# Ledger of designs, part 32: designed miniproteins, single chains, continued (3)

Each design is a single chain, and the fold is of that chain. pLDDT is the mean over its residues in the fold that is shown.

## One batch from the design tools (miniprotein)

Design m9152
Fold by ESMFold2-Fast:
Structure m9152 (fold): chain A 69 residues (1-69)
Amino acid sequence: SSKLTLELEAKDGVRVGTVSGVSADGREVRVSTASAVKEKKTFVDEGAGEVRAAGGRVSVSYSESKLKE
């Protein structure tokens, strides 16, 4: 299967999320979040979030407390 990545906005920059699950109706997905590149440093942390897609936009809700920066 193709890997789907989403761009997320966070306080410390852009994060990239990977789809890890889909609801039965296909409207909601679960996303694993990875920190985007900061300067020349890449951060990866495994967190789960909920993604909602509407009108061509994607919204993600996840806990930042598990991400160390």
Scores: mean pLDDT 42

Design m9153
Fold by ESMFold2-Fast:
Structure m9153 (fold): chain A 58 residues (1-58)
Amino acid sequence: SSSARDSALVSEALRLLSERHPELARSHEPTVLMGRALELAPDAADAEALYERLAAEL
């Protein structure tokens, strides 16, 4: 199922967000960030692309 792939991408994208933009990660509830990342994950080619799209939205 694509849900396992999406979960893996979300975990890596959120880690990248926390490492590169800790202030953005801290300004949002973890569940909100995870929800937005999950919404974007199906269209993301990889975790870095997902991180870039998530960061641009925030």
Scores: mean pLDDT 82

Design m9154
Fold by ESMFold2-Fast:
Structure m9154 (fold): chain A 104 residues (1-104)
Amino acid sequence: MIKAKITVKGTEITMEIEVPESLALLVANEIGKFLAKLVGGEYKIEGNKVTVRGPLAEAEITVDGNKITIHIRARSPEDAIRLAKELAKYLKDKLGAEVELTVE
């Protein structure tokens, strides 16, 4: 079972997702691609790290074994909440993930 925890605090979004280790890099790449489209920007893959940069937000995705950690900095708190909800929906729809979303 895939589990994801998303926390929004102001303009900052933190997400941790647990996946099978063999799929972790693939999942991170697909999330990076999805986020790049949402923020109107580009993504770059370097080993176990994916970076996303666009006018609406910046993100860093890091893979460590079976854990994927995502840090997103959005343009505004409202954009952060919107991006977090879209990401939660993507994870549920595409990965069948159990998603916990907390807004502080």
Scores: mean pLDDT 85

Design m9156
Fold by ESMFold2-Fast:
Structure m9156 (fold): chain A 64 residues (1-64)
Amino acid sequence: SPLEEIEKELEERLKKHEEEFKKELAELEAKGITGEDAIRFTAESLRRIGDIYEEYLKRKKEAE
């Protein structure tokens, strides 16, 4: 089903984003980056998650 493929792709994109976020966060922590810069990094990560969901919704609507 096209919808099942789109849902699987959403899960794969979210897993990849989580892995990349954890890696980048570890690199920032190793550099001693905290406070405002850490908040900015988290905000940027949340924006990327939003983009993943928006692309999912767009593809789902096009497949219906």
Scores: mean pLDDT 82

Design m9157
Fold by ESMFold2-Fast:
Structure m9157 (fold): chain A 59 residues (1-59)
Amino acid sequence: SLEEEIIRELMERFGLSEEEARDAVEVAKGLRKALGLPEEYLRPLAFMFAYAEALVRKR
Protein backbone atom coordinates (compact mmCIF):
# COMPACT_ATOMS: atom_id res chain seq x y z
CA SER A 1 0.00 0.00 0.00
CA LEU A 2 1.01 3.65 -0.27
CA GLU A 3 1.22 3.87 3.54
CA GLU A 4 3.59 0.86 3.80
CA GLU A 5 5.74 2.37 1.01
CA ILE A 6 5.98 5.68 2.89
CA ILE A 7 6.82 3.85 6.17
CA ARG A 8 9.69 2.03 4.42
CA GLU A 9 10.99 5.29 2.88
CA LEU A 10 10.92 7.09 6.25
CA MET A 11 12.86 4.26 7.91
CA GLU A 12 15.47 4.21 5.12
CA ARG A 13 15.93 7.98 4.69
CA PHE A 14 15.62 9.27 8.29
CA GLY A 15 16.70 6.21 10.30
CA LEU A 16 13.35 6.04 12.06
CA SER A 17 12.12 2.88 13.75
CA GLU A 18 9.04 1.22 12.24
CA GLU A 19 6.95 2.55 15.16
CA GLU A 20 8.19 6.12 14.63
CA ALA A 21 7.57 5.91 10.87
CA ARG A 22 4.03 4.60 11.43
CA ASP A 23 3.36 7.44 13.90
CA ALA A 24 4.52 10.03 11.34
CA VAL A 25 2.18 8.54 8.71
CA GLU A 26 -0.78 8.49 11.15
CA VAL A 27 -0.22 12.16 12.09
CA ALA A 28 0.06 13.03 8.37
CA LYS A 29 -3.20 11.14 7.61
CA GLY A 30 -5.02 13.06 10.33
CA LEU A 31 -3.73 16.45 9.21
CA ARG A 32 -4.40 15.72 5.51
CA LYS A 33 -8.04 14.82 6.23
CA ALA A 34 -8.54 17.74 8.65
CA LEU A 35 -7.27 20.21 5.99
CA GLY A 36 -9.17 18.51 3.13
CA LEU A 37 -5.98 17.91 1.15
CA PRO A 38 -5.76 15.31 -1.68
CA GLU A 39 -4.12 11.92 -0.94
CA GLU A 40 -1.05 13.13 -2.90
CA TYR A 41 -0.13 15.22 0.18
CA LEU A 42 0.22 12.17 2.46
CA ARG A 43 3.86 11.51 1.48
CA PRO A 44 5.11 15.15 1.78
CA LEU A 45 3.28 15.62 5.12
CA ALA A 46 4.72 12.38 6.52
CA PHE A 47 8.22 13.42 5.38
CA MET A 48 7.77 16.83 7.03
CA PHE A 49 6.92 15.24 10.40
CA ALA A 50 9.75 12.68 10.08
CA TYR A 51 12.24 15.44 9.29
CA ALA A 52 11.09 17.46 12.31
CA GLU A 53 11.54 14.41 14.60
CA ALA A 54 15.02 13.75 13.18
CA LEU A 55 16.03 17.37 13.87
CA VAL A 56 14.83 17.16 17.49
CA ARG A 57 16.89 13.99 18.07
CA LYS A 58 20.10 15.66 16.86
CA ARG A 59 19.68 18.32 19.58
Scores: mean pLDDT 81

Design m9158
Fold by ESMFold2-Fast:
Structure m9158 (fold): chain A 58 residues (1-58)
Amino acid sequence: SIEEFIEKLKEKIKEIEEELKELKENGASEFEIQEKEGIIALLEGFIAYLKKIKKKKE
């Protein structure tokens, strides 16, 4: 279902946020940080799109 998929995407975002925190604490490159932030933004956008589809019930 769309709900289950949204939950999985939210869990993935949390995992990446934890990785991002570790990378920042360990002095990772700006490039690695930007890649992770970009993935989070894409996943958040996709969740918003899925929620919009669900609200329209078609």
Scores: mean pLDDT 82

Design m9159
Fold by ESMFold2-Fast:
Structure m9159 (fold): chain A 77 residues (1-77)
Amino acid sequence: MKVIDLSGKSVEEAAAVLQQAIEEKETDLILQFKNASLDVSGFVLTDAPNLTEEQRSRVIQLLATKQYKEAVTILKS
């Protein structure tokens, strides 16, 4: 399983990596943010202890609507 650490990246850089991974349909990739981990293949937050259920639901909705920069903003908070 490949892990990419995006915690040190800007919102724009992290959003670009996330968009590419989703569009290329990566099946063995976890994206690590400061306070969350995202399994790209399933659009599943595998670890997000500091996010509320509302924030988790919003991230998934933003990913589904291709609003990657806004999703990354929440994931980096």
Scores: mean pLDDT 78

Design m9160
Fold by ESMFold2-Fast:
Structure m9160 (fold): chain A 87 residues (1-87)
Amino acid sequence: AEEKFEEGLKALQEGDYEKAIEYFEEAISLTDDLELKARAQYYLGLAYLKLGDKEKAKEAFEKALELAKEVGDERLVRLAEAKIDEL
């Protein structure tokens, strides 16, 4: 799960947004860690934004927001809310 998340971050940094999406989706499916799921959903949203898919980006940011609130990650809550407000 964490390895797939790290591969997703690398793909996102390299501009391979479709591969980043695949890795983040795999990370989300392989983990029960809500913090990792929240972070993966946030970066999944960023990857969708880079591809111009605002609808999928919003869905991912909304999921990141819900999970971030559950785990008490106030920074991620603010980041996800800001992205949703921009869409």
Scores: mean pLDDT 87

Design m9161
Fold by ESMFold2-Fast:
Structure m9161 (fold): chain A 84 residues (1-84)
Amino acid sequence: SKEELIEKAKELIKEAEELIKKAEELGVEEALELAKKALKLAKEALKLAEEAETEEQLLEAEELLGIAEIHIGLAKRLIDQALS
């Protein structure tokens, strides 16, 4: 649903911002770049979901969130490796 996409986008924005801070503190440059890409995609998805007038626009927002989630997952793995 539109509301679920909006909430997911806000959650991923928060996660990406936290990962950016963590990657900068640890000096994990690859994780920083992935987290920044995720933030950009999640913000774009939030805007699309909030402004959506069609099912097609909601699908585009969902696709962007999926890509953002992949980037977040990769950034988390790199940060976890740096902490191990």
Scores: mean pLDDT 88

Design m9162
Fold by ESMFold2-Fast:
Structure m9162 (fold): chain A 67 residues (1-67)
Amino acid sequence: SEEEKAKKVIEIEEEILAEDPNNVVALTRLGMAYYILGDKEKAKEYFEKALELDPNNLAAKEKLEEL
C-alpha cells in the first residue's frame, strides 16, 4: 500500500538525515511520506525546512500550498 511505502521511506530518509541533516532530497521525501500518511503537521515542517535550504524547490512549495 502507499502507506506501507511511506513508512519505509520515513525509515530510510530519517537515517539519511541523521548523517546529513541538510539533505534537501531527504527532507522533501519525508514531507511527501508524512503527507501520504495524513500527518499534515510533520509534512509541513519537513517541506518548510526543504524550502528554507532550497528556495527553488517547487515540489515543497506546491505541497505547502496544499497544506
Scores: mean pLDDT 86

Design m9163
Fold by ESMFold2-Fast:
Structure m9163 (fold): chain A 78 residues (1-78)
Amino acid sequence: MATRERIDREVEGFALGARIALPKADELEKKDPSFDGLRFISRAAAEAANLARTIDDPEELRKAVEEFVDKLYEEALK
């Protein structure tokens, strides 16, 4: 089972992913009011939590999350 420290890191990762994704989701909804911004945020948060399991360095984690969110944003624009 995951340790308490791992769970806490996953929760922090989830929150980080949501914060990074929020402004991009808002931009996408402004361009297309039918866009599911909550789903976009949820996908980014879930992946950020998963990344937090393998990336212990906060700066590397932030960079990986930002790269993932940028990829999701590019996919949403297509």
Scores: mean pLDDT 81

Design m9164
Fold by ESMFold2-Fast:
Structure m9164 (fold): chain A 84 residues (1-84)
Amino acid sequence: SEGEAERERRLPELQRQAPEALERLREMGLSEEELEEARRLAEEILEKIKAGRLAELQEEARKADEERRRLLGLALILIYEELG
């Protein structure tokens, strides 16, 4: 399927850029409530990426507490699924 082929193509890039983060995200459990918050955050992240605001995203991630980092991780998983 197209989604699987695109996912295989993008997965090596994501693993190269953030291998440790990707492994940590796989260890996380997904609740419906967290998924909804992460989905909203993923939309914000994608919009910032399209606008070229990567520096803002990096700064937010750097200053994020443990709870915010968890949501960012879930949002990245959702972005990965959206791109695949």
Scores: mean pLDDT 62

Design m9165
Fold by ESMFold2-Fast:
Structure m9165 (fold): chain A 70 residues (1-70)
Amino acid sequence: APPTLTLVDSSGGEFTYTQVSADTWRNEASGAVGTRDGDTLTVVSKGSGTVLVYKLDGDVATEVSSSVIP
């Protein structure tokens, strides 16, 4: 089975993402895609105009920043 990551947002919400390529994970319920660079995972929502950055620690990633797409 592909590896999974649990993303934890600033409110403590948990979202399961499944690896779809070497550097990308997808949440199957929402279709949101996260891209890995080193020990961070970036989720870009073009619909809402937001960027969420998560810090990876094993199979868990915790939100460290939230910003609007410039």
Scores: mean pLDDT 77

Design m9166
Fold by ESMFold2-Fast:
Structure m9166 (fold): chain A 94 residues (1-94)
Amino acid sequence: MPEIADLSPSVPAEVAALLRELAERLYEMLQKYDFDPSKASPELQERLEAIDRKAGGEFMRLYLEEHASAAELQAVADEALKELEALLKEAKAA
């Protein structure tokens, strides 16, 4: 979520904390797999964007439409990070 800073004042504290944790976990995962987005192939970039769009859409739907709890939002974030780690692991192995 590149606009996390813009969302922080408008979201409940628990959701804002979840978004910060998600950003930190994402950063650590990118470091773990030595991933440089600027050096990623166009195909890998498209796959990463697909995961981000799917996860972002699901997160926003649950938050805005379903009044989901922070725990439910965290489950969506955890699944997205799991999918991302699998993709980064595949990219590192290639």
Scores: mean pLDDT 70

Design m9167
Fold by ESMFold2-Fast:
Formats: sequence, structure tokens, C-alpha cells
Structure m9167 (fold): chain A 68 residues (1-68)
Amino acid sequence: MKTYHLRVVEGGPVDMGEVISYLNQNPRIKAYATDDTTLDVTTEGVPISVILGMLENMGIKAEVVSVE
């Protein structure tokens, strides 16, 4: 299991509640908004490229700030 700390860099302003809800539709993903531009995403075997692709489907580009 890995937690990715992400920051939105394009596609704002965004409803972070909608973003979190969309990501959490996948049972292997747990997402939490830390503020209106940052979120934490914990995954069980889902590649970061899939998560970034899901965000791009919502018109959002995010960067990985850190991984733990």
C-alpha cells in the first residue's frame, strides 16, 4: 500500500468533494482532500498513472509532491 500526496497544477477551480467521490468509486483507492488544491491518495496495487489518468478525465492535472 502506498500513499501519494498530490497537488492540483491545472484544471482549477475544482470541487474537491466531487474529485474525492470519483476516486473513491474504486475500492482499491482511498482519497482525502487536505485543502482545495491538495489531496492524499492511498492505493492497493493501483499505479499512480491510473490515478493521474482518472484526474485527467475530470480535466485536472496533478503532480506528485511525495510518496510514503
Scores: mean pLDDT 80

Design m9168
Fold by ESMFold2-Fast:
Structure m9168 (fold): chain A 59 residues (1-59)
Amino acid sequence: SLALTYKNLGNIYFSQGNYQGALVAYSEALKLLPANSQDTNLLKSVLEGLEKSQEALKA
């Protein structure tokens, strides 16, 4: 799915130290997921990626 692709792109940006790029990619993944998604693992991974990227940008 496109949401999974954006999550994977976010993971790549995060591993490269591009936390701003990771934040954008995870945000795009979140937009593609329904508000009450059955993909709980994907949603959780995206939210964790967003949190980690935001924390990295604060440092």
Scores: mean pLDDT 80

Design m9169
Fold by ESMFold2-Fast:
Structure m9169 (fold): chain A 58 residues (1-58)
Amino acid sequence: MEEEARRLGEAAVRFAKLIRASPVERAQLLAQLREALAARGVPEAVIDRTLAEVEAAL
């Protein structure tokens, strides 16, 4: 679970940088990432940590 969350977070950061995402697009991407991780059954604590890491890397 943590490994998958990490990979999805890294992919989200790369995608946001590739498209030069605006603040609104970054917020939408973070919301979509949260939903995707929750749908996969990732624990809330792991989701929160992953989103914090992605947001810090943007």
Scores: mean pLDDT 81

Design m9171
Fold by ESMFold2-Fast:
Structure m9171 (fold): chain A 75 residues (1-75)
Amino acid sequence: VSQEEIDRGVADIVTAVGDVLLEKGFYEEALRAYEKAVELYPDNPRAWEGLARVYEKLGQSDKAEEYRKKAEEAR
């Protein structure tokens, strides 16, 4: 497998972990997971949407909108 395939696979797993953390209300941990996912594979709309959702829960609507746009751009 290529490094891109590895990064993509790891990013998908980390994004799923972030989703579970977000559902449980562990917002800081979810944020770190999603940040790692987009660092590994930026063309990851799920992780960008996850970042937007975390910032929305933290009351940072400006950041949430920025990351929603990133999620749309990553398609």
Scores: mean pLDDT 82

Design m9172
Fold by ESMFold2-Fast:
Structure m9172 (fold): chain A 68 residues (1-68)
Amino acid sequence: MDKEVEAGQLVARIVQSTPEEAAKLAEEAGLDPEVGRRIAELRQNTQTDEDRGELGAAVVAAHRRLIA
């Protein structure tokens, strides 16, 4: 499978998970568990365009680390 597609699917799962499950998914993928936890927390607290931008930046950073 395309490594970028697999990374995108994993990040999508992290975004849709609880903070604790997101931390576990991140750790299993070789990311810092706190990165996964933060993404899930940002998703739960997204209310403004600034919050959406912060979530998007965190998602892009995690995806880039997974494909590196």
Scores: mean pLDDT 79

Design m9173
Fold by ESMFold2-Fast:
Structure m9173 (fold): chain A 68 residues (1-68)
Amino acid sequence: MEEAVKRFLEAFPELSEEQAEKAIRAALQALEMGMTEEQAVLAVKMTVPGLSEEQARYAVELAKELLE
């Protein structure tokens, strides 16, 4: 988790640590529930208002790595 948050903030330094952690957690929950990647992106955007599509997709990719 901590390393994923650091990688996310390195890619998008405009995000806060709280936003990054919340986005990754939302993506993890969506994927664990069997949601598709696209559904997980939507869940992240709904959970952290103001995130771009690119930022939300990156959170989903980091969550996929954590689930491996």
Scores: mean pLDDT 83

Design m9174
Fold by ESMFold2-Fast:
Structure m9174 (fold): chain A 74 residues (1-74)
Amino acid sequence: MEEEIRRQIESLEKERERLAEEGADPELLKKVDELIRKAREYLEKGDYEKARELVLEASKLAKQAFQQASLRKA
């Protein structure tokens, strides 16, 4: 469980970098970064439930950032 959540956080960090390269909204990227940071904090505390919830929220926000970047490209 711990290793799985850690790998999900790592995948989100890589996806965030890709979104930044694609011109995603900086404000949304900042919020994704905050959620990833909090997820890591809860994971280190052993609160796997909260860590997983934060990972899911970051994933949803990353999807929104991608959709908005696509709209900005006209």
Scores: mean pLDDT 79

Design m9175
Fold by ESMFold2-Fast:
Parts: structure tokens; C-alpha cells; sequence
Structure m9175 (fold): chain A 101 residues (1-101)
């Protein structure tokens, strides 16, 4: 199922966004670094949530339609990608702030 494939990709990207954001947050010494790291983790969480929901819907475990499951999968990938991008920036800023501290 397309919804299952997108859901799995959204979970994969979302988990990566969470890891990058949390690693960045651990190093962050500036408000900008903290903000980007948190944003990466939160968007990553969205990717995981929507991705898992898309998979369950595609497996017939919910009352969600196939069309809605597909949309959830697309939203999961979008949030997961945003989570990775923001998490990578948060980690980059976190490392810089730690070196300057």
C-alpha cells in the first residue's frame, strides 16, 4: 500500500529528526540553537505519529479511509523531512554554541 510505504518513510524520517533535535538540544547554549533543536524534535514526533497512524489505517485497524490514510502518510513524510532539516540545523547551531561557550 502507498499509505503504508509513506507511513514507514515518515516514521523513519521522524525518528531521525527527533534524534538530531535531541542531540542538538543537549549541546545548545543559545536560544536560537534551543529553538531549532526543539522544532526538529517536535516535527519529527509529528512524522512518527502520522506515519504510525497511516500504517494502522492501511492495515484496516482503524475506521480511517484509504484516502485519509494516504494523506496521513504524505503528512508524515512532510513532517519527518522538516524534522530532519530543523534537527540538522539545531545540531549544527548546538555544536557551534558549545564551542563558543
Amino acid sequence: SKATELGKEGVRLGERGIRLGMEGLKLAKTSEAISKAIAGALRGMGGVFNGELAIKAAEGKTSISEETALQLGEDAVRDGRAGVELGEEGLKLGKKSAEEA
Scores: mean pLDDT 90

Design m9176
Fold by ESMFold2-Fast:
Structure m9176 (fold): chain A 103 residues (1-103)
Amino acid sequence: MSELYLKARELAKKAGLDFSLIVEGYITSVAATKEAHEYHLKGLELFLEGKYEEAVEYFEKAIELDPNYVAAWFNLALALLALGKEEEALKYFKKAEELAKKA
């Protein structure tokens, strides 16, 4: 987990993204619906179990219900990074930053 976080921070920094803003957006992120929150929690459970592909599916479900859910976008990007999908992860880190700037 810590190694993945450091890799995410470095990748975001090299791309010119404000990783501190993304993390602040994650911390202050509140789901618009209980259902989006529950899907995000299920994604986190799967992520902690190392089931990254399944975690991606649940984070995507959370985003479908709440497209402004910064925490779900951030964790989707982390799960994709864990799967070695750096370009896709970077796309979603950018989305998390954009949403964090609006909050």
Scores: mean pLDDT 86

Design m9177
Fold by ESMFold2-Fast:
Structure m9177 (fold): chain A 71 residues (1-71)
Amino acid sequence: MTPEELKRKIEEALHAIGVSDFEISAVSPTTFVVTTNEKVDLEKLKQALKVFGIEADITQDGNKITIKIIE
């Protein structure tokens, strides 16, 4: 998948779990940082990403969620 396709699928996964207000920044082609003040269920996010064909390692530090794509 292209980085643009990955970013779009991450946006779709966030919306699918009820997150509506967020920013996504690409740190690398396979690493994205999501910034949001909403409460995010990381397990639901991980499962939603899997539905969209994305395997990822997800970590959170405050209002920043780091999504590392596993190839």
Scores: mean pLDDT 82

Design m9178
Fold by ESMFold2-Fast:
Structure m9178 (fold): chain A 113 residues (1-113)
Amino acid sequence: MADPRVVEVKVPADPALTYGIEVRVLSEKEAEMTATLTFPDGRRVTVRIRVKAENADEARILATEMGVKVLDAASGAESLDEAYQRAREAVEKMIEELKKRGYDVEAEVTRED
């Protein structure tokens, strides 16, 4: 059976925001998740999260969970600036939580106008 390392999720929202999530296992203990929120005009917010855990599956699950929570926080935004700010705040909060639990986490939030 193929080992699907990439998961694409399309969720219709009002006004039809598109969500993309890609998860890559980088090593036996590290995974990277890239989440993209695309507005109807083509502008986007991209979140990249990299997690080191005890094993690749745990890292992948944690990175995916963080990405979903960030997209959920950003999806209610009425502007690209608001989505970017909400995504950054959600990422910072979750990085703090995971570091307190002993995980190595890094994340980046970018926007394209």
Scores: mean pLDDT 75

Design m9179
Fold by ESMFold2-Fast:
Structure m9179 (fold): chain A 90 residues (1-90)
Amino acid sequence: MPSEEELEKEFEKLAKETEKKLSELIEKAMEDPSKAKELLEEMEKIVKEFEKKAKEIMANPNVSERLKEKIEEMIELFKDAVKKFKEWLK
């Protein structure tokens, strides 16, 4: 069973990878707005997969309340980023 520290490191790695992917897709959409809708769908898929994996980490009884709050905050941050990007495309 992974320790709290291992779970936190796993989450931080997942969050960093997700942030990098989203940033790259946003940059591509800004360079070519004609692809923005396809890139938005990819971003929504990435955030959904992140939320699923983050929820699995949160379900581990060894996860502290502090780590749960950090995970929830990051999920909301990524969802908000995609929502703001979608509004920017209008």
Scores: mean pLDDT 82

Design m9180
Fold by ESMFold2-Fast:
Structure m9180 (fold): chain A 65 residues (1-65)
Amino acid sequence: HMSNMQFQIGDIVRIINAPPSLLGRTGRIVAISNIPGRGTMIAIAFDDGFIRGFLPSQIQLLQRI
C-alpha cells in the first residue's frame, strides 16, 4: 500500500550508504518509483541541482515537511 511507505515526496533525507562523494549529504525526495520485480527507487534533489536515485536502504529520514 502507498500509505504504508516509509518515505514521501518532500521528505528531507540523509544519504547513509553511497560512494564517499554522496555519503552524509542531505536532500529532498522529489520522486518515488515502484518498479515491478525490482523494488522502490527514490529520486533525491541536492542543493547543487543534482538529482540522484537511491534505494530506501541507502537513505535515512530526517524531517517530514
Scores: mean pLDDT 75

Design m9181
Fold by ESMFold2-Fast:
Structure m9181 (fold): chain A 95 residues (1-95)
Amino acid sequence: SIKEKAERALEAAVRAEEELEKIKAPPEVLMFMGAIVTALATLLVVIDKGLSEEEALKLLETVIKSVEEFLKTAPEEVKPIIEKLLEELKKIKEE
């Protein structure tokens, strides 16, 4: 279900945020990941309030695109963590 996909996406984003905190990522990177976690948590709330699967999937795609765009300008030390997150999010969307 789209709710299960959003839950898995949130779990992946939280794990990425924890890994970034452990390596003491720059504040701008932590702020970006905080925004992604908040967006996915909010997506779960609006799904519970009756957002359609099609609309929820489009919002999840928007989050994935935001991560993909951020990766293009991310510092080299954080790229492996962000790349892993992007790959996990893409797999979650396609399943």
Scores: mean pLDDT 89

Design m9182
Fold by ESMFold2-Fast:
Structure m9182 (fold): chain A 63 residues (1-63)
Amino acid sequence: MISEEEKELAEKLMQFILDVNELDPNNPKDLEKVKELIKESEDFSEELKEKLLKAFDLILKEK
C-alpha cells in the first residue's frame, strides 16, 4: 500500500523528471520514457523504484 505522502512525493518526482526532460504527461510515449528513466536510475533502491512505478501507474489511472 502506498501512503498519501509517498504518492505526493512520487507525483512531485515524476513531474520533475517530465519537466527536466521536456516530456509531455499527456503523451503515452513520454510516460514510458519516465518509467525507463526511473528503472535506469542508480540513485534509487529496487524497492523505491517499484513503489515509484506503482504510484505512477495509479496516478495515470486516476487521471
Scores: mean pLDDT 72

Design m9183
Fold by ESMFold2-Fast:
Structure m9183 (fold): chain A 82 residues (1-82)
Amino acid sequence: SKTVKIVLDDGSVIEIEVTEKDSGKDILEKIIEKSKGKTKEKAEILLDKVEEFPELEKKILDILLNATEPLTIEDIAEKLSE
């Protein structure tokens, strides 16, 4: 498992545990549960997109497992669009 830091809209940082057994939905649900405000709203929008495009789940997992620095929800969304 890997601990990944997510920077919220207020500048606070949450930590989530990511494993190769997690789905992209599992990861987004962890962010939603630990976040508030705009970060939570954007994570819920991203979860909706992943439900429409299930192929993005592996890409989310790969983004988080390869994270070497703290990420915002916007960073995750941008990497998914590439």
Scores: mean pLDDT 84

Design m9184
Fold by ESMFold2-Fast:
Structure m9184 (fold): chain A 92 residues (1-92)
Amino acid sequence: AARAAAEAALARLEEIAEELLKDPEFRELGERVREAARRAREALASGDRELADEAAGELGDVAVELHRAGREELALRLAEAASTLLAAMDAL
């Protein structure tokens, strides 16, 4: 359950990163999401809570930037995926 939820959240983050990377305006934000998702996957594999918190913090920062850029749906999806990931990792 908790691991499955974390893996589902990571898959959602990869989908969001791919959407952002297709747009030159949001390419940098897409790369940041992809890197944060990679670090979160590493944290999940190693049980590194500090790395997990850092990755979630970066995802939160990207969500704020997307909201300010008018990409409200993507910002909400990103924030929800990050929240789900942290909750799932806390349950592991």
Scores: mean pLDDT 84

Design m9185
Fold by ESMFold2-Fast:
Structure m9185 (fold): chain A 69 residues (1-69)
Amino acid sequence: MEENLRLAAQTVAEMAKKLGLEEDASRLQKLIDENATPGELARAIAEAGRKIKEKLGTSSLPVGKPVKL
């Protein structure tokens, strides 16, 4: 499989984990581990990427209001 797509999937999975999108992160990691086709990886990356952008768009001021530890 393409190394560039694998690296992109890994990066997106890490970002998804940080944003609480564990299901998308887990899906991407599974596809990476199973050497999924470039098409399957690209589709999963696009889905996770869209959710990440939505999360980031909702949070204009990340970590601006500390209310619990």
Scores: mean pLDDT 72

Design m9186
Fold by ESMFold2-Fast:
Structure m9186 (fold): chain A 57 residues (1-57)
Amino acid sequence: MDEAETQRARERAAGAAAAGAALGVDEAKSLGNQGHQSPTAEEARAYRDRAGALLGA
């Protein structure tokens, strides 16, 4: 079951990475509305890149 458990963990991580990328964009927009911190597409992209790198590497 170790191999199957590892595979399932990777599948869940892939889904989380995709969801995390979308969340990053939404979070940046929300911060802009609050006016406490400048929302940046660059930060959202970095979040997406990080999630992808963690899963892919």
Scores: mean pLDDT 55

Design m9187
Fold by ESMFold2-Fast:
Structure m9187 (fold): chain A 66 residues (1-66)
Amino acid sequence: AAALEQQAREALEKAREYIEAGDIKSAVSELQKAIDAARKIPDLAVRQQLLNEVSELGLKVAEKSR
């Protein structure tokens, strides 16, 4: 599902922009959108790649929230 992959990648890009801008609340919201889209992707390799990227950005959000 190309639409779900595009949706997940768009949300990840927005999350990173919000993290760099210091808008942690918006970054968390976009990460949740990326997770929701990635979970629906039937390709296991693509899904795992996107979830790994979410995890890495989530760690950066956690560090900036402390």
Scores: mean pLDDT 81

